# Ledger of designs, part 7: designed miniproteins, single chains

Each design is a single chain, and the fold is of that chain. pLDDT is the mean over its residues in the fold that is shown.

## One batch from the design tools (miniprotein)

Design m228
Fold by ESMFold2-Fast:
Structure m228 (fold): chain A 64 residues (1-64)
Amino acid sequence: SEATKEGLKLAAEGIRRFVGDTEAADEILEMIEKGEDPQKVIDRIAELGAPLAAQARAGTAAEQ
């Protein structure tokens, strides 16, 4: 659906801006444009987000 596609595009932009991985963001955007299975795109985003979540929990900020 269009709503799913739009949500996935926002996730790709988040990866570009906050992770700094422009290649990964471009890969996800290409998958969306090609009409890849939305579940595959979601799984890819989750894989890219897991290391970021782990780093946040490890206290990359001043939070203790």
Scores: mean pLDDT 68

Design m229
Fold by ESMFold2-Fast:
Structure m229 (fold): chain A 75 residues (1-75)
Amino acid sequence: MTKAEELLKEIEEELRRRIAEDPEDYEAWRELGLLYRSRGRYEEAVEALEKALALRPEDEATRRLLEETKEELKK
């Protein structure tokens, strides 16, 4: 693996650890969604962003990001 791939894996593991300790950690769910989206892992990105939006339904930025990510899945 490249150094960048190792770093991204460590970030993913840290975010998942935060979520395991606090499932209502909105920031961790949102960051996990952004990480998956940047890696082209759109299915996992949708799941994480849906959880973030469920925790903060008023977050218009997360709603738009989720809709854009769902559009990528349709291609």
Scores: mean pLDDT 82

Design m230
Fold by ESMFold2-Fast:
Structure m230 (fold): chain A 65 residues (1-65)
Amino acid sequence: MTRVTAAEIEAIALAIEAGEPVKIRYEGDTFYVTLEGLSPELAEELAERLREIAERSGFKLEVIY
């Protein structure tokens, strides 16, 4: 399946663009993303984009700060 890989790549690309450390993991049907050191604005923007990626890929998103 390419959905999981595509979502992971897109999330990593967004993290690189933000210049911040991001930890990503998959457990069952859930996409976990840990955001550290981001400003509130960047964290919210990244979280929104990640929600879109997760929805498109059929995963639940859990954002950990």
Scores: mean pLDDT 65

Design m231
Fold by ESMFold2-Fast:
Structure m231 (fold): chain A 57 residues (1-57)
Amino acid sequence: MLARAVEDFRSDSPNALSFEKGDLLEILEELGDRLLVARSLRTGEVGLVPASRVEIL
């Protein structure tokens, strides 16, 4: 499933994925209603993303 970042996100957590507004993300898993596991299509990095920061395409 593909998603687009609606806002920049930066985190100091080693488990979180940092991204920029407009980045395309592949959603790998949903962890409840607030968190997703995603891969950045720009960097190939995998991590946790807040569901509120992305729009599912």
Scores: mean pLDDT 83

Design m232
Fold by ESMFold2-Fast:
Order: sequence, then structure tokens, then C-alpha cells
Structure m232 (fold): chain A 56 residues (1-56)
Amino acid sequence: PLPLPVTPAQEAIRLETIKYANELLKNTPENTLDALAEISQKAAEHYRARQAALAA
């Protein structure tokens, strides 16, 4: 789960990351446990990158 509490900016990044994960899921040709794990990993990396960009 994403950490709490959140600022409006962090909430925006959270929603953006959810949209990113949904796009990855929608465009994934395989919907296996391995593919879902890969999408989760990419979503976590996206969230970290956006959080770091916000902090910079």
C-alpha cells in the first residue's frame, strides 16, 4: 500500500502511478502472475521516480 499521510502533490503522483499501472496492465499481452508482478515492480519504480522528481 502507498504510505500515509499524503500531500495533494503526493496524491496526484499516486493517481498518476495508478493510471500508469492500469496502462501497463491494459497493454500487457500476458495476464499471468509473473506479468502482474512485473507491472507491480514497474509501478513501484514509477512512483519512486515521481516522488524523487517532486522532492527535487
Scores: mean pLDDT 71

Design m233
Fold by ESMFold2-Fast:
Structure m233 (fold): chain A 71 residues (1-71)
Amino acid sequence: SKLEKAIELLEKALEALRAGDVEKAIALLKEALSLGVLDKKAIEGTIEALKAGNVTAAEAGIKELIKELKS
């Protein structure tokens, strides 16, 4: 399902950030956004946080999105 794919992509984005691969995390977030099941503003805000170098805020944003999708 699109929901399961979105969760998988968000979890992979967290793994990429933990590995220091910001570009991969941004690509995975953009792919998750393209599925149309996520809050566009929340995903875009997370990508902007990463572009600004705020990895901590981006990780928090991704974790909240995963929590919302699993509830």
Scores: mean pLDDT 85

Design m234
Fold by ESMFold2-Fast:
Order: structure tokens, then C-alpha cells, then sequence
Structure m234 (fold): chain A 65 residues (1-65)
């Protein structure tokens, strides 16, 4: 269970980073990321994409500005 949680957390962090988000905090199955600076419409699209990936990984993502 702990190893599986660490793997899911790691995958979530990699996905967030690949989409341009900054990972601020990570613990258990929960990550906090900062949206990259840009157009509000692009930011919203990136957040939706990250939310979809996180849902498939079973990781909770909090998005902050």
C-alpha cells in the first residue's frame, strides 16, 4: 500500500511537471501545484487536463495561483 501510494504520488508529480505546473507540496496521495503564468483560458485547460490525469491515478490535486 505505501509503495503503491508513493508510485501514484510520483506519477502525479511527473504529470503536473510535464504540463508546466510547479509542485509546491506532496504528501500521501495529495499534491499541491501552482498554475503556470499565462492566459486564463489556457490555465483552465491545463487544470482540466491535470484533473483528468490525477483522477486516473487516484491522486488528489489542489491547484493554487
Amino acid sequence: MKIEEEARLGMGMIAASALGFEVLEASGTHIVVRVPEGDPEEQRRLVEELRRIAKKLGVEVEVVE
Scores: mean pLDDT 79

Design m235
Fold by ESMFold2-Fast:
Structure m235 (fold): chain A 87 residues (1-87)
Amino acid sequence: MEAELAEAADAIRAAEPALSEEQARRAAEIAARADEEIRRAVEAGDYERAAEVAERAAREAEELGARGVAAAARAAAELARKLAEEA
């Protein structure tokens, strides 16, 4: 887990070189936590919950300055809300 988070942080920093090592690590942690919670919500058929988790992750990533992670989280939230409406 910690090794995977370090690798994810390196990838985030490579995409956004303006981020510090600490910011990239926190962004990786936000992404990993959101991914796990979204996966669990989707498995339960709770697309509204998945959207809420993704929206929270997008805000946390934006506050951190991790624009790429924030954009990915916003896209996930939009998809989850669309799936909730189509259900």
Scores: mean pLDDT 81

Design m236
Fold by ESMFold2-Fast:
Structure m236 (fold): chain A 56 residues (1-56)
Amino acid sequence: SEEEREKADRYGALAALHALQGDLAGAERGVEMAREFGTEEMGEKAREAMLQASKA
């Protein structure tokens, strides 16, 4: 649903934020939540964003 996709996007953004703060455990949690509320592809994109953020 649209609400589930919005939640997945929010969790993906939180995963990236946690990675920027050095909280990799929190970042992984965010990716898991994005996958749970969204599609597998949304979880994959969240993980990619998290990894990009962690390099910054």
Scores: mean pLDDT 75

Design m237
Fold by ESMFold2-Fast:
Structure m237 (fold): chain A 85 residues (1-85)
Amino acid sequence: GMGHLLIEPVQKKIDEAKALIEEMRARGIEVPEEAVELLRRAEEKFEEAIRLLNGDVESGEEPLKLIEEATRLAEEAIRIAKAAL
């Protein structure tokens, strides 16, 4: 469905941010607290979007906004983490 096309890119971006932070920690690199906080917020917004999409929602306006916000937060987390490398 259309929801899958919106969810998959965001999930991949969050997974990329998680993998980067975990790799940095495994290498003994100090991860900026701001990057960790942004990732946490991205995951929260994404979880909210998924819960709304699993409800009786015919209009995707609110889930779409949460997906866009989660994407932005995950991209910012990646940017800040990469700047610490």
Scores: mean pLDDT 80

Design m238
Fold by ESMFold2-Fast:
Structure m238 (fold): chain A 89 residues (1-89)
Amino acid sequence: MEALKEAEEALAKAEAALAAGRKEEAAAALEKAVKALLKALKSVTDKDTILRVIGLILAALGALLEGRYEEALEHLKEALELIKKALEA
């Protein structure tokens, strides 16, 4: 569960950075979250949930790079909720 915790921490940092308007910091945190989730994918049983979280993070990053901050925040909140549930299981 180490990689999932790393992903949760990175997603939480991305949310804080995005709320503060720090788009570059948010993008870097989202990249770290994706890398952590790719590591988790090798060891988790529920790969479909992890792939969905990766998809949401990539959607959030795309929205962020296009200046669609509210849409990026929505995707990020959904990704955080899914990863927290995965950590509880």
Scores: mean pLDDT 80

Design m239
Fold by ESMFold2-Fast:
Structure m239 (fold): chain A 84 residues (1-84)
Amino acid sequence: MAIAERLRELGQEELARRVEELARRDPEVFARYAPELEELVKEYEENKEDKLKVAFIEFALLALLEDMELEIRRREEERRLAEL
């Protein structure tokens, strides 16, 4: 996964693992969020030396991953309820 590898190159091992986990759990939801994730990672790569900008991008990445996790969890719960 290119996004996770790029995050590792930026020293963001935990974010990389979280991205890989979410993509494995729900590839369809991940595909919908991937363009925004790629944009944030690109901004991080372009601004590595700007500590304040990096902090804002890290916050945005965390917020996006939280949103994705909530959607995946909701879909998992909906599927489990449909099986009952």
Scores: mean pLDDT 84

Design m240
Fold by ESMFold2-Fast:
Structure m240 (fold): chain A 74 residues (1-74)
Amino acid sequence: SLDEEIRRLLKELGYSDEEIEAFLKNPEAGLKKVAEDYQNADDEKLDTLTRLMALLHQKLGLAGPDATGFGNKK
């Protein structure tokens, strides 16, 4: 499910179970925090944060950053 994938990515980024549930209850506030974390992230975390932002945009009914499918960019 969408929520299950969001939980998995947040846990991968080091968020606590409590923080993950807070993101799912308020995805708008979660998206703002993830966008801020993205601007300060190391290259290793950028792919995971990009995927997470796409899923949060989908949960909010917003268009994702990749409208045509999956990005396989190096």
Scores: mean pLDDT 71

Design m241
Fold by ESMFold2-Fast:
Structure m241 (fold): chain A 67 residues (1-67)
Amino acid sequence: MEKEIEEEINRSMIRMYMALGDIFYKQGNYEEALKAYEKARELAEKNGDEESAEEAQKKIEELKKEM
């Protein structure tokens, strides 16, 4: 149960950081967006969520073109 709760929290945090990155990106806050996407990628990698890690990495690459 404790491990299951932790996995759900980690998944929610990944989604939250991805959403925050998108919000900052739309606002033109590219540095804050980059930090949010990098955090999402790190959490996804630690949790074996390859799909979310790849999505975050693509957003980071797109964002760096704007910086």
Scores: mean pLDDT 81

Design m242
Fold by ESMFold2-Fast:
Structure m242 (fold): chain A 79 residues (1-79)
Amino acid sequence: SDLEALRQRLRDTALAGALAMAEAIRKGLDAEVRAAGDKNPVLGGLYRGGQLILAGDVERGRALALAAADALAAALAAA
């Protein structure tokens, strides 16, 4: 269904976002991406996910990214 396809797309995007956060932190942009996460709870979830992935806790980092995607999907459904 279209709804299931959208949900999967949000999850794929969140996982890519957490990896992008990990890369930004590795490149010395930790303060900038943390500040963005403080202003936006979805980005905050991706930032924490990226931190955990960099620390080697890949499974927990992925879980945080997916939780951020699910929270966004719920917020969009409630709007």
Scores: mean pLDDT 84

Design m243
Fold by ESMFold2-Fast:
Structure m243 (fold): chain A 63 residues (1-63)
Amino acid sequence: ALLEEAERLAREAVELDPAAEKYARALVEATRAYVENPSLENDVDLGVAQIAVAVALRVAKKE
């Protein structure tokens, strides 16, 4: 569920702008780490990666 959503968002970001690839990859990696071990550090890392992909998607959708 959470990992599947991260992989979907990552794929969407890269499809809109290939420059988003590094952020998309970071989101998937951070989500896997969180699912394996939901520590405070992994939760923060996931949050940061989610924000980065959200910003990349917003920028890519500009006219």
Scores: mean pLDDT 80

Design m244
Fold by ESMFold2-Fast:
Structure m244 (fold): chain A 56 residues (1-56)
Amino acid sequence: MEEEKDPEVHVKKAKELKDSDPLKAMEYAQKALELDPFNLEALAILLEVSVDLALK
């Protein structure tokens, strides 16, 4: 329950980096999911970055 800011911080970084640095965005999204596997926003970002990276 404590440390709820940690997944949000990583989600925010992943969201900001998804276009500029997809590898870093993926890393941060995975970090957020390690802290909260039920974090829908982190999961969505990870999925989006994975698809974007696959196209590159």
Scores: mean pLDDT 74

Design m245
Fold by ESMFold2-Fast:
Structure m245 (fold): chain A 61 residues (1-61)
Amino acid sequence: GASEAGKKALEAAEEAKKNGDGATAASALHQAREALKIDPNSEEAKKALETAEEAVKEVGV
């Protein structure tokens, strides 16, 4: 559901930012986008998208 998608996306995004792995960052970005598509008002999904975008930018993928 939307809540699970947002939580999973946020966890993936935080992991990508900590690890600096390009594959993890790309996966986190995809999950965050899908979570926001399901629930645009999800604070977890919004934070996940912002964190995933930062991770992708930092790892250069």
Scores: mean pLDDT 77

Design m246
Fold by ESMFold2-Fast:
Structure m246 (fold): chain A 98 residues (1-98)
Amino acid sequence: GTTKPAPITGSELVNFVERNLDELLPGGPDGRLKDMTVDPNGGLEILNAEKVTNLRVRTEEGALLSPEQVRNLKVGTLILISGLVDGVYKEGLFELVS
């Protein structure tokens, strides 16, 4: 099957990041993607989790995004969200749709 990015709205993304702000890792040079293996269900599990730790929001190129950068993302941007849900590593690939 073709792994297509899951749709996410700007409001949904901003609200998700803001409720997990204390767990969000800052942007930096080490933000580059090392492994492109993505769990196709991981994105839904992350977005619906009561608590996420070690949260990273990255561009397609692997750059880590700050909360301000997340608020200013344009429709059509691809993002990778990763973190720990109940101690288990999860990733999801999303496309910003509104």
Scores: mean pLDDT 70

Design m247
Fold by ESMFold2-Fast:
Structure m247 (fold): chain A 77 residues (1-77)
Amino acid sequence: SEAEKLIKKGGLKLNEGKFEEAIELYQKAIEILEKIIDEEKSRKLLALAYQGLSMAYARLGDYEKAQYYKRKAEEIE
């Protein structure tokens, strides 16, 4: 799916140290996933996207946002 491609791209940007680009890609994935009716599949992908956002914000030194998205990933339904 398009959301899966965006999440994979975000991970590559994290590995390259391009944290702001990674954040943009993960946010786009979340926007797509929030419109999907398949709750089980979208939950798994949303958790991955939130984990990516948490890592990217931590690398940028924004620990409040990193913790926020870490909790989102852990508590996602």
Scores: mean pLDDT 85

Design m248
Fold by ESMFold2-Fast:
Structure m248 (fold): chain A 62 residues (1-62)
Amino acid sequence: SAEDRELMIGYLELLLARAEAAGDAEAVEALREALEAVRAGDWEAFRAAGERARGPLQRMLA
């Protein structure tokens, strides 16, 4: 839904700000790709970006 999309965008923007503050270039790149995919409504691209973001995000959240 549009509401779920807005929540996802907000969450990804928050994670992106944290990755930028941490200087984690890999996490920044992956989160930007995921955010663009969600904004475009391209859920296949979002899934692919999310899979590539898994390692960087696990590292950031450790």
Scores: mean pLDDT 78

Design m249
Fold by ESMFold2-Fast:
Order: sequence, then structure tokens, then C-alpha cells
Structure m249 (fold): chain A 72 residues (1-72)
Amino acid sequence: MKKLLEEIEKELERLRKLAEESDPDLAEHIKKLIKNLEKELKKLKKENASEFDYGMLLGVARLVLAVVRTIS
């Protein structure tokens, strides 16, 4: 559990850094994606979700990062 949370937070930090390095229009879209991922993370924490649910969110965060890096 702790490792999954740490990895999710690292992926979110990478997305925030990309937003800072992007043009204003792309940065706004990246920030919206970050807010959605943070909202899902808060929901999982409140619902005492399983390690599988956290693993799925990590997978989604990594996919989002990969796509953003491709279009940047």
C-alpha cells in the first residue's frame, strides 16, 4: 500500500512538472488531468480501497503521463 501511494504521488509530481514546462493551453489540460487523478486518489483513500484499486490508478496515471509526453 505505502509503495503504491508513493508511486502515484511521483507520477503526479512528474505531471505537475510537465505542466510547468508546457505552453499555457497544454498546461491547462494537464492541470485538469491532475485534478481528476487527485480526486480519484482522495476517493480511494476515503473508501478504504484495495491494493488492486490503487494499482489501477497508478496504471492510469502512468498512461496519462506517457500520452502527455508524446503530444508535448
Scores: mean pLDDT 82

Design m250
Fold by ESMFold2-Fast:
Structure m250 (fold): chain A 86 residues (1-86)
Amino acid sequence: DKDKKFYEELLEEDPNDAEAWFKLGVVYFKNKDYEKAIEYFEKAIKIDPKSEYTASAYEQIAKVYEKLGDYKKAEEYRKKAEELKK
């Protein structure tokens, strides 16, 4: 996947790019690699907890937990995303 390689190469040069980590998480989620998707979304959140991508990252983590059948974790992350939108 060209997008996967593009963001992986970008992150080798700048590992503090929260958007690139978020985009890489989306790529892995589409590929159903749910563990890697969560890992990369968490990296995006850690780099910039107040970025415009942080609420979206929490929403994506909630979707991953729904796919894994963990509805309690999905609700917890969805609430975190809503708190950031106020």
Scores: mean pLDDT 82

Design m251
Fold by ESMFold2-Fast:
Structure m251 (fold): chain A 83 residues (1-83)
Amino acid sequence: MLKELSEEEREVLLRASVTLIRAAVLKVIAKKEGNEEALKLAEEAMRYAQEAIDAALAGDLEKAREHLKKAEEKVKEAEKILE
């Protein structure tokens, strides 16, 4: 059986999953607009969000939180460029 997730693990997983979806939406918008800088930031955000999910599932909450913060920062940067 898979290990039961703690409340903290569940919260990080939920936030990382939402961030991954936001980054994926921004990637679609950036591609449509031909904005290469925003596309790169969205792809980096997706990578960090995935790494946060992987770290949380492995029980490394410190690493998961660090990756989640980086993912959220990249999402904000991409959103600012796309306005």
Scores: mean pLDDT 84

Design m252
Fold by ESMFold2-Fast:
Formats: sequence, C-alpha cells, structure tokens
Structure m252 (fold): chain A 68 residues (1-68)
Amino acid sequence: SLEEAIDNIVKALKVEYGLSDEEVEEFRKKLRETVAEGIAQGLSREELNLRIMKVVNEFIEKVDEKKK
C-alpha cells in the first residue's frame, strides 16, 4: 500500500541520515500530503512515484544544507 511505502521510506531515511523524531514526523506528513494531492489531481501510480521521489530528494537536500 502507499502508506506502507511511505513508512518504509521514512524508516530507511531515519537510519541512513540519522533523522530526529521531529524531522521524521515532518517528512512523513509531507509525503502523506504529496500522495493526497496527487490522488486528488488524478495522477497515475507512476506519476505518484515520481512525486514521492521528488519530495524525498528535496528533503535530503534540506537535511544536507542543515549539516553544512
């Protein structure tokens, strides 16, 4: 399911990048919002996957900027 995919992505990034609980919740919320917006827009599964990957990449960039 999409919810399981979101949970798996968030767990993987928490381990890989050492995210705080606050960052984990912010990221999870952003992914859920992105999925909900995509469904409301009538996006295909493939288009939803692309939007999810974009959000993941943007979040990684934000975390990397904070580290400097």
Scores: mean pLDDT 78

Design m253
Fold by ESMFold2-Fast:
Structure m253 (fold): chain A 61 residues (1-61)
Amino acid sequence: SEKAKERRKFIEELVDRTYPPEQREEALKKLRTFYANYYIEKGKRRGDLEKGIEEAKELLS
């Protein structure tokens, strides 16, 4: 839960720093999807796909 909040805040800060306000929602969607896929892949490599999926879902909610 706390890590999910930190990850969401990091993505929001990165988007707000990098993109104009008009592109905010599109950039947030793309970055959340990128990191969600990253956590799934990380889980697969560590033999814990279920944990990776859980972390991805927390990021996307």
Scores: mean pLDDT 80

Design m254
Fold by ESMFold2-Fast:
Structure m254 (fold): chain A 66 residues (1-66)
Amino acid sequence: ELPLGTLVLAEKGARYRRVSEDPREVGDVFYDPETKAAYVLGPEEAKLPLEERRKRFYDHLGLPLP
């Protein structure tokens, strides 16, 4: 439900980061509207190409890769 570019609570409760379908920077959030789960991009994920980052998001959420 959150539109892209919306700040959302991420990491520790006092911090907000931009919600993105293509998180690229450490602290950016991949948000799944179906499960209402958020995955915060870490420094190791930021080094990976987009497809590997997407695989980690889906693995973390327990979802099959599309």
Scores: mean pLDDT 56

Design m255
Fold by ESMFold2-Fast:
Structure m255 (fold): chain A 65 residues (1-65)
Amino acid sequence: MTEEDKARILAATELYIEELEKNEYEKMSPEMKKALEELKKEIEEEKKKIKKEKIEEAKEELLKG
């Protein structure tokens, strides 16, 4: 897996989590909410292993098309 591929996966996952929180958060079980918070922590840790520029570029591409 390339750094670009990993950045794209992280960007897509982050956008997906934001959409879930905005649209589905009230429908989530307490267990699901806890899993979501744990996933956010894991994403933050993984982002530190990749160049920030690559993640930002991937987010721009996903938002534009």
Scores: mean pLDDT 77

Design m256
Fold by ESMFold2-Fast:
Structure m256 (fold): chain A 57 residues (1-57)
Amino acid sequence: AEERVRRASEEALERIRNFDNPDPAEVARLVGEELRRIGDALEELLREERRRREELL
């Protein structure tokens, strides 16, 4: 479950490392996109948990 969130964070750091002189605006945009990804992963996990409990009926 936590693996997805951790992987997204690691990918963000790796992208930043690939820039020699990262523009602050570009870095902020990339970080924002990665945070959105993490949020989406959490929402998906919550939906899956809810479906499972609903199917137990």
Scores: mean pLDDT 70

Design m257
Fold by ESMFold2-Fast:
Structure m257 (fold): chain A 91 residues (1-91)
Amino acid sequence: MTKEEIKENLRKLAERFGVKITPELEKYIDEVAEEIVKFNEDTQAEIKRLDAEKDKLSPEELRKRVVELTANSLIRVGDIIDKIIEAIKKA
C-alpha cells in the first residue's frame, strides 16, 4: 500500500465519523502514513531475512524468531494507533 493510499483511507475514516480535516490533522495523517509505510517495509525485510535463514534454524529457534517478530509487530502497531488517537484528539 502506498503512502497516498494510506493517507486517503485515513481521510475517509475521519470524514465517516464527522471529524473535520484541519491542516494540523492533515500533517499528523502524513506523519502516521509515513510510519505505516516504514513499518510495512521493515516487516517485509524481517520476513525475507527469516525465510532466508529458516533452513539453518532449529524448530525451537524458528518458533522463537516468529514469536519475537509477532510481538515486535504488535508493539509497533500499538504505537501507530496511539499516534492516530492523539491526532484525532488535537482535531
Scores: mean pLDDT 77

Design m258
Fold by ESMFold2-Fast:
Structure m258 (fold): chain A 55 residues (1-55)
Amino acid sequence: MILSDEELAEVVEKLKAAGFSQEQIVAYFTKETEEAVKRGEISEEEAKRHIELVK
């Protein structure tokens, strides 16, 4: 995941408006951020921030 906080927030709002559930959105971003941390692309702190934003 390489989105800025603003871009991530915009995507989340669009997904919610399109009818995706909170559970679906959280699951998707949790998986993406976990993989990004594993690849060294983002920190665990950044991943937590992204997940908090989508809750």
Scores: mean pLDDT 74

Design m259
Fold by ESMFold2-Fast:
Structure m259 (fold): chain A 56 residues (1-56)
Amino acid sequence: KEAAIEEAVERIKEYGLSDEGIKSLAEFSGLSPETIRRLVEAGDYEALREKLLEAV
């Protein structure tokens, strides 16, 4: 679980995240797509990782 989330965050940091990817990640984690988009746009990858780990 944790390794998969860390890998996903690193991939987002390198390539960015598509709308489809945001939707999939929201579905997987239970976080809102808006929250994920906001954190990615802010470049706050540490907060994104933290929230994903808490939500899963």
Scores: mean pLDDT 75

Design m260
Fold by ESMFold2-Fast:
Structure m260 (fold): chain A 70 residues (1-70)
Amino acid sequence: EEELRREIERIMAEPKARAQAAGATLDVVVEGDRVSLTGSGAQNREQTLAVGEVIAEADRRYRELLERHR
């Protein structure tokens, strides 16, 4: 739904900013009720781990949103 998609974009805004702060980019693709998260641009292991942590947190928030809209 349109409201759900907007809320997903809102939730992903902070993770995107944190990925950029870690030196990488978080790409978010919303397809209906599916969300694909891809980290890119990480230049070393430390940045890769930081991006992974951000993706995990974003996934958790997304799942909480779906639970709320059941």
Scores: mean pLDDT 67

Design m261
Fold by ESMFold2-Fast:
Structure m261 (fold): chain A 56 residues (1-56)
Amino acid sequence: TEEYEKEAQESLENMKKGAIDMAKKEGEKKGGKEEEEKAREEYLKKVNELIASSEA
């Protein structure tokens, strides 16, 4: 149903934004963009696992 899909997508979008923000913080501390991109991939993997967990 569209309503449930929308809620799930918005929840995932919020989690992705959080992950990106965390990655930026890590990158800004030191290392720069390379470290930020690594952190982004790591956090996005976690979000993807949550998506997989929601599969019925």
Scores: mean pLDDT 70

Design m262
Fold by ESMFold2-Fast:
Structure m262 (fold): chain A 66 residues (1-66)
Amino acid sequence: AEKDVAQGYAYLLRGEYEKAIEYFKKAIEKDPKNATAWRFLGQAYEKLGKTDEAKKYKEKADEIEK
């Protein structure tokens, strides 16, 4: 899970948002309670202009951090 989050974040920093999403989804598949992966997934969708999806994933991260 941590390796997938690190790889996704590297793609996010490079502006490769589709690949970032792929790795964050892999992290969530392995650990659905990884709030960091949900938050970065929301950030990647926000960078793609998908504001509704971004909000959904950010709210999921907030629910896990409760």
Scores: mean pLDDT 82

Design m263
Fold by ESMFold2-Fast:
Structure m263 (fold): chain A 96 residues (1-96)
Amino acid sequence: DRIAELEARVAANPEDAEAWFELGLAYYQAGKYEEAVKYLERAAALKPSFRTYIALGDAYEKLGKYEKAAEYYEKAAELSGSEEVRKRAEELKKKA
């Protein structure tokens, strides 16, 4: 299946940021948020990007880890200049 294919891909090439990102999204869609953050953090470490930071913020928010979610939304806002994402981060900080 798609997850098994992506797991084989990251095992063969652990520097493939795209494969780590896709693996993280697959686990997020399956509702496995702890695994999703693990793989998305690996993707972000290899290649920081707006989409990876948004996905990390979303996954941490699902875990109720609002401070961590806010940190990643702020990183995403810094890369994109998005005021909407920055405001979301500030609102989450008030819940932490």
Scores: mean pLDDT 87

Design m264
Fold by ESMFold2-Fast:
Structure m264 (fold): chain A 77 residues (1-77)
Amino acid sequence: SNADSILSLPEEARVPLLEREVRTLIEDYERGRLSREEFERKGRHLLAVIDDVLARETDPAVRARLEALRAELEAAL
């Protein structure tokens, strides 16, 4: 996980990386590579990172993508 370093990236790179981290987390859990406890812990950390990026984001299209990503992750938890 590189969640702590995502905020140091250019704005245009942050959303694709968050999308990849969320998809990888959900896939790893579905394939039995993560326990439920690890999935929930990592998912909560990703939700916090998404919320931090949302607080800084002004582009309405990017905000919509982040809100959708947040909802997908929250629904999986």
Scores: mean pLDDT 81

Design m265
Fold by ESMFold2-Fast:
Structure m265 (fold): chain A 68 residues (1-68)
Amino acid sequence: SAAEAAARARYAEYRATPAERREEFLRALEAELLARAAEARAAGDEARLRELFEEAALFQELLREELL
């Protein structure tokens, strides 16, 4: 899915980020996703909003797997 591909791409960027900058990366990613979600809500784009939530959930799952 597009959301899975996007989540994996973001996770690859996270893994390529130096350890000392990963917290900053996660904060920036959260801000980006919130901004995109706000735009989707304003546009009434339910499909895009659902895709963004799926992308965020898949990214969190990948991150959780690394921490376990």
Scores: mean pLDDT 84

Design m266
Fold by ESMFold2-Fast:
Structure m266 (fold): chain A 66 residues (1-66)
Amino acid sequence: SEFAKADKDGDGTLSAAELREFLRSKGRDLSDAEVAAIIAAVDRDGDGTLDEAEFRAAMNMLGLPL
């Protein structure tokens, strides 16, 4: 899955750095602030990481395939 490709640490969560690298690989060169804003929009627990469901929500917001 795309989440497994983005989750380079394999810990089942996606960090801001991993999300930014994934988006760059899809041709989306976002700033650290823009990536943080995306995470803040979907991350309800405030730990700064995304699980697969939150990642799916973020990709849906950006119009990107999973």
Scores: mean pLDDT 74

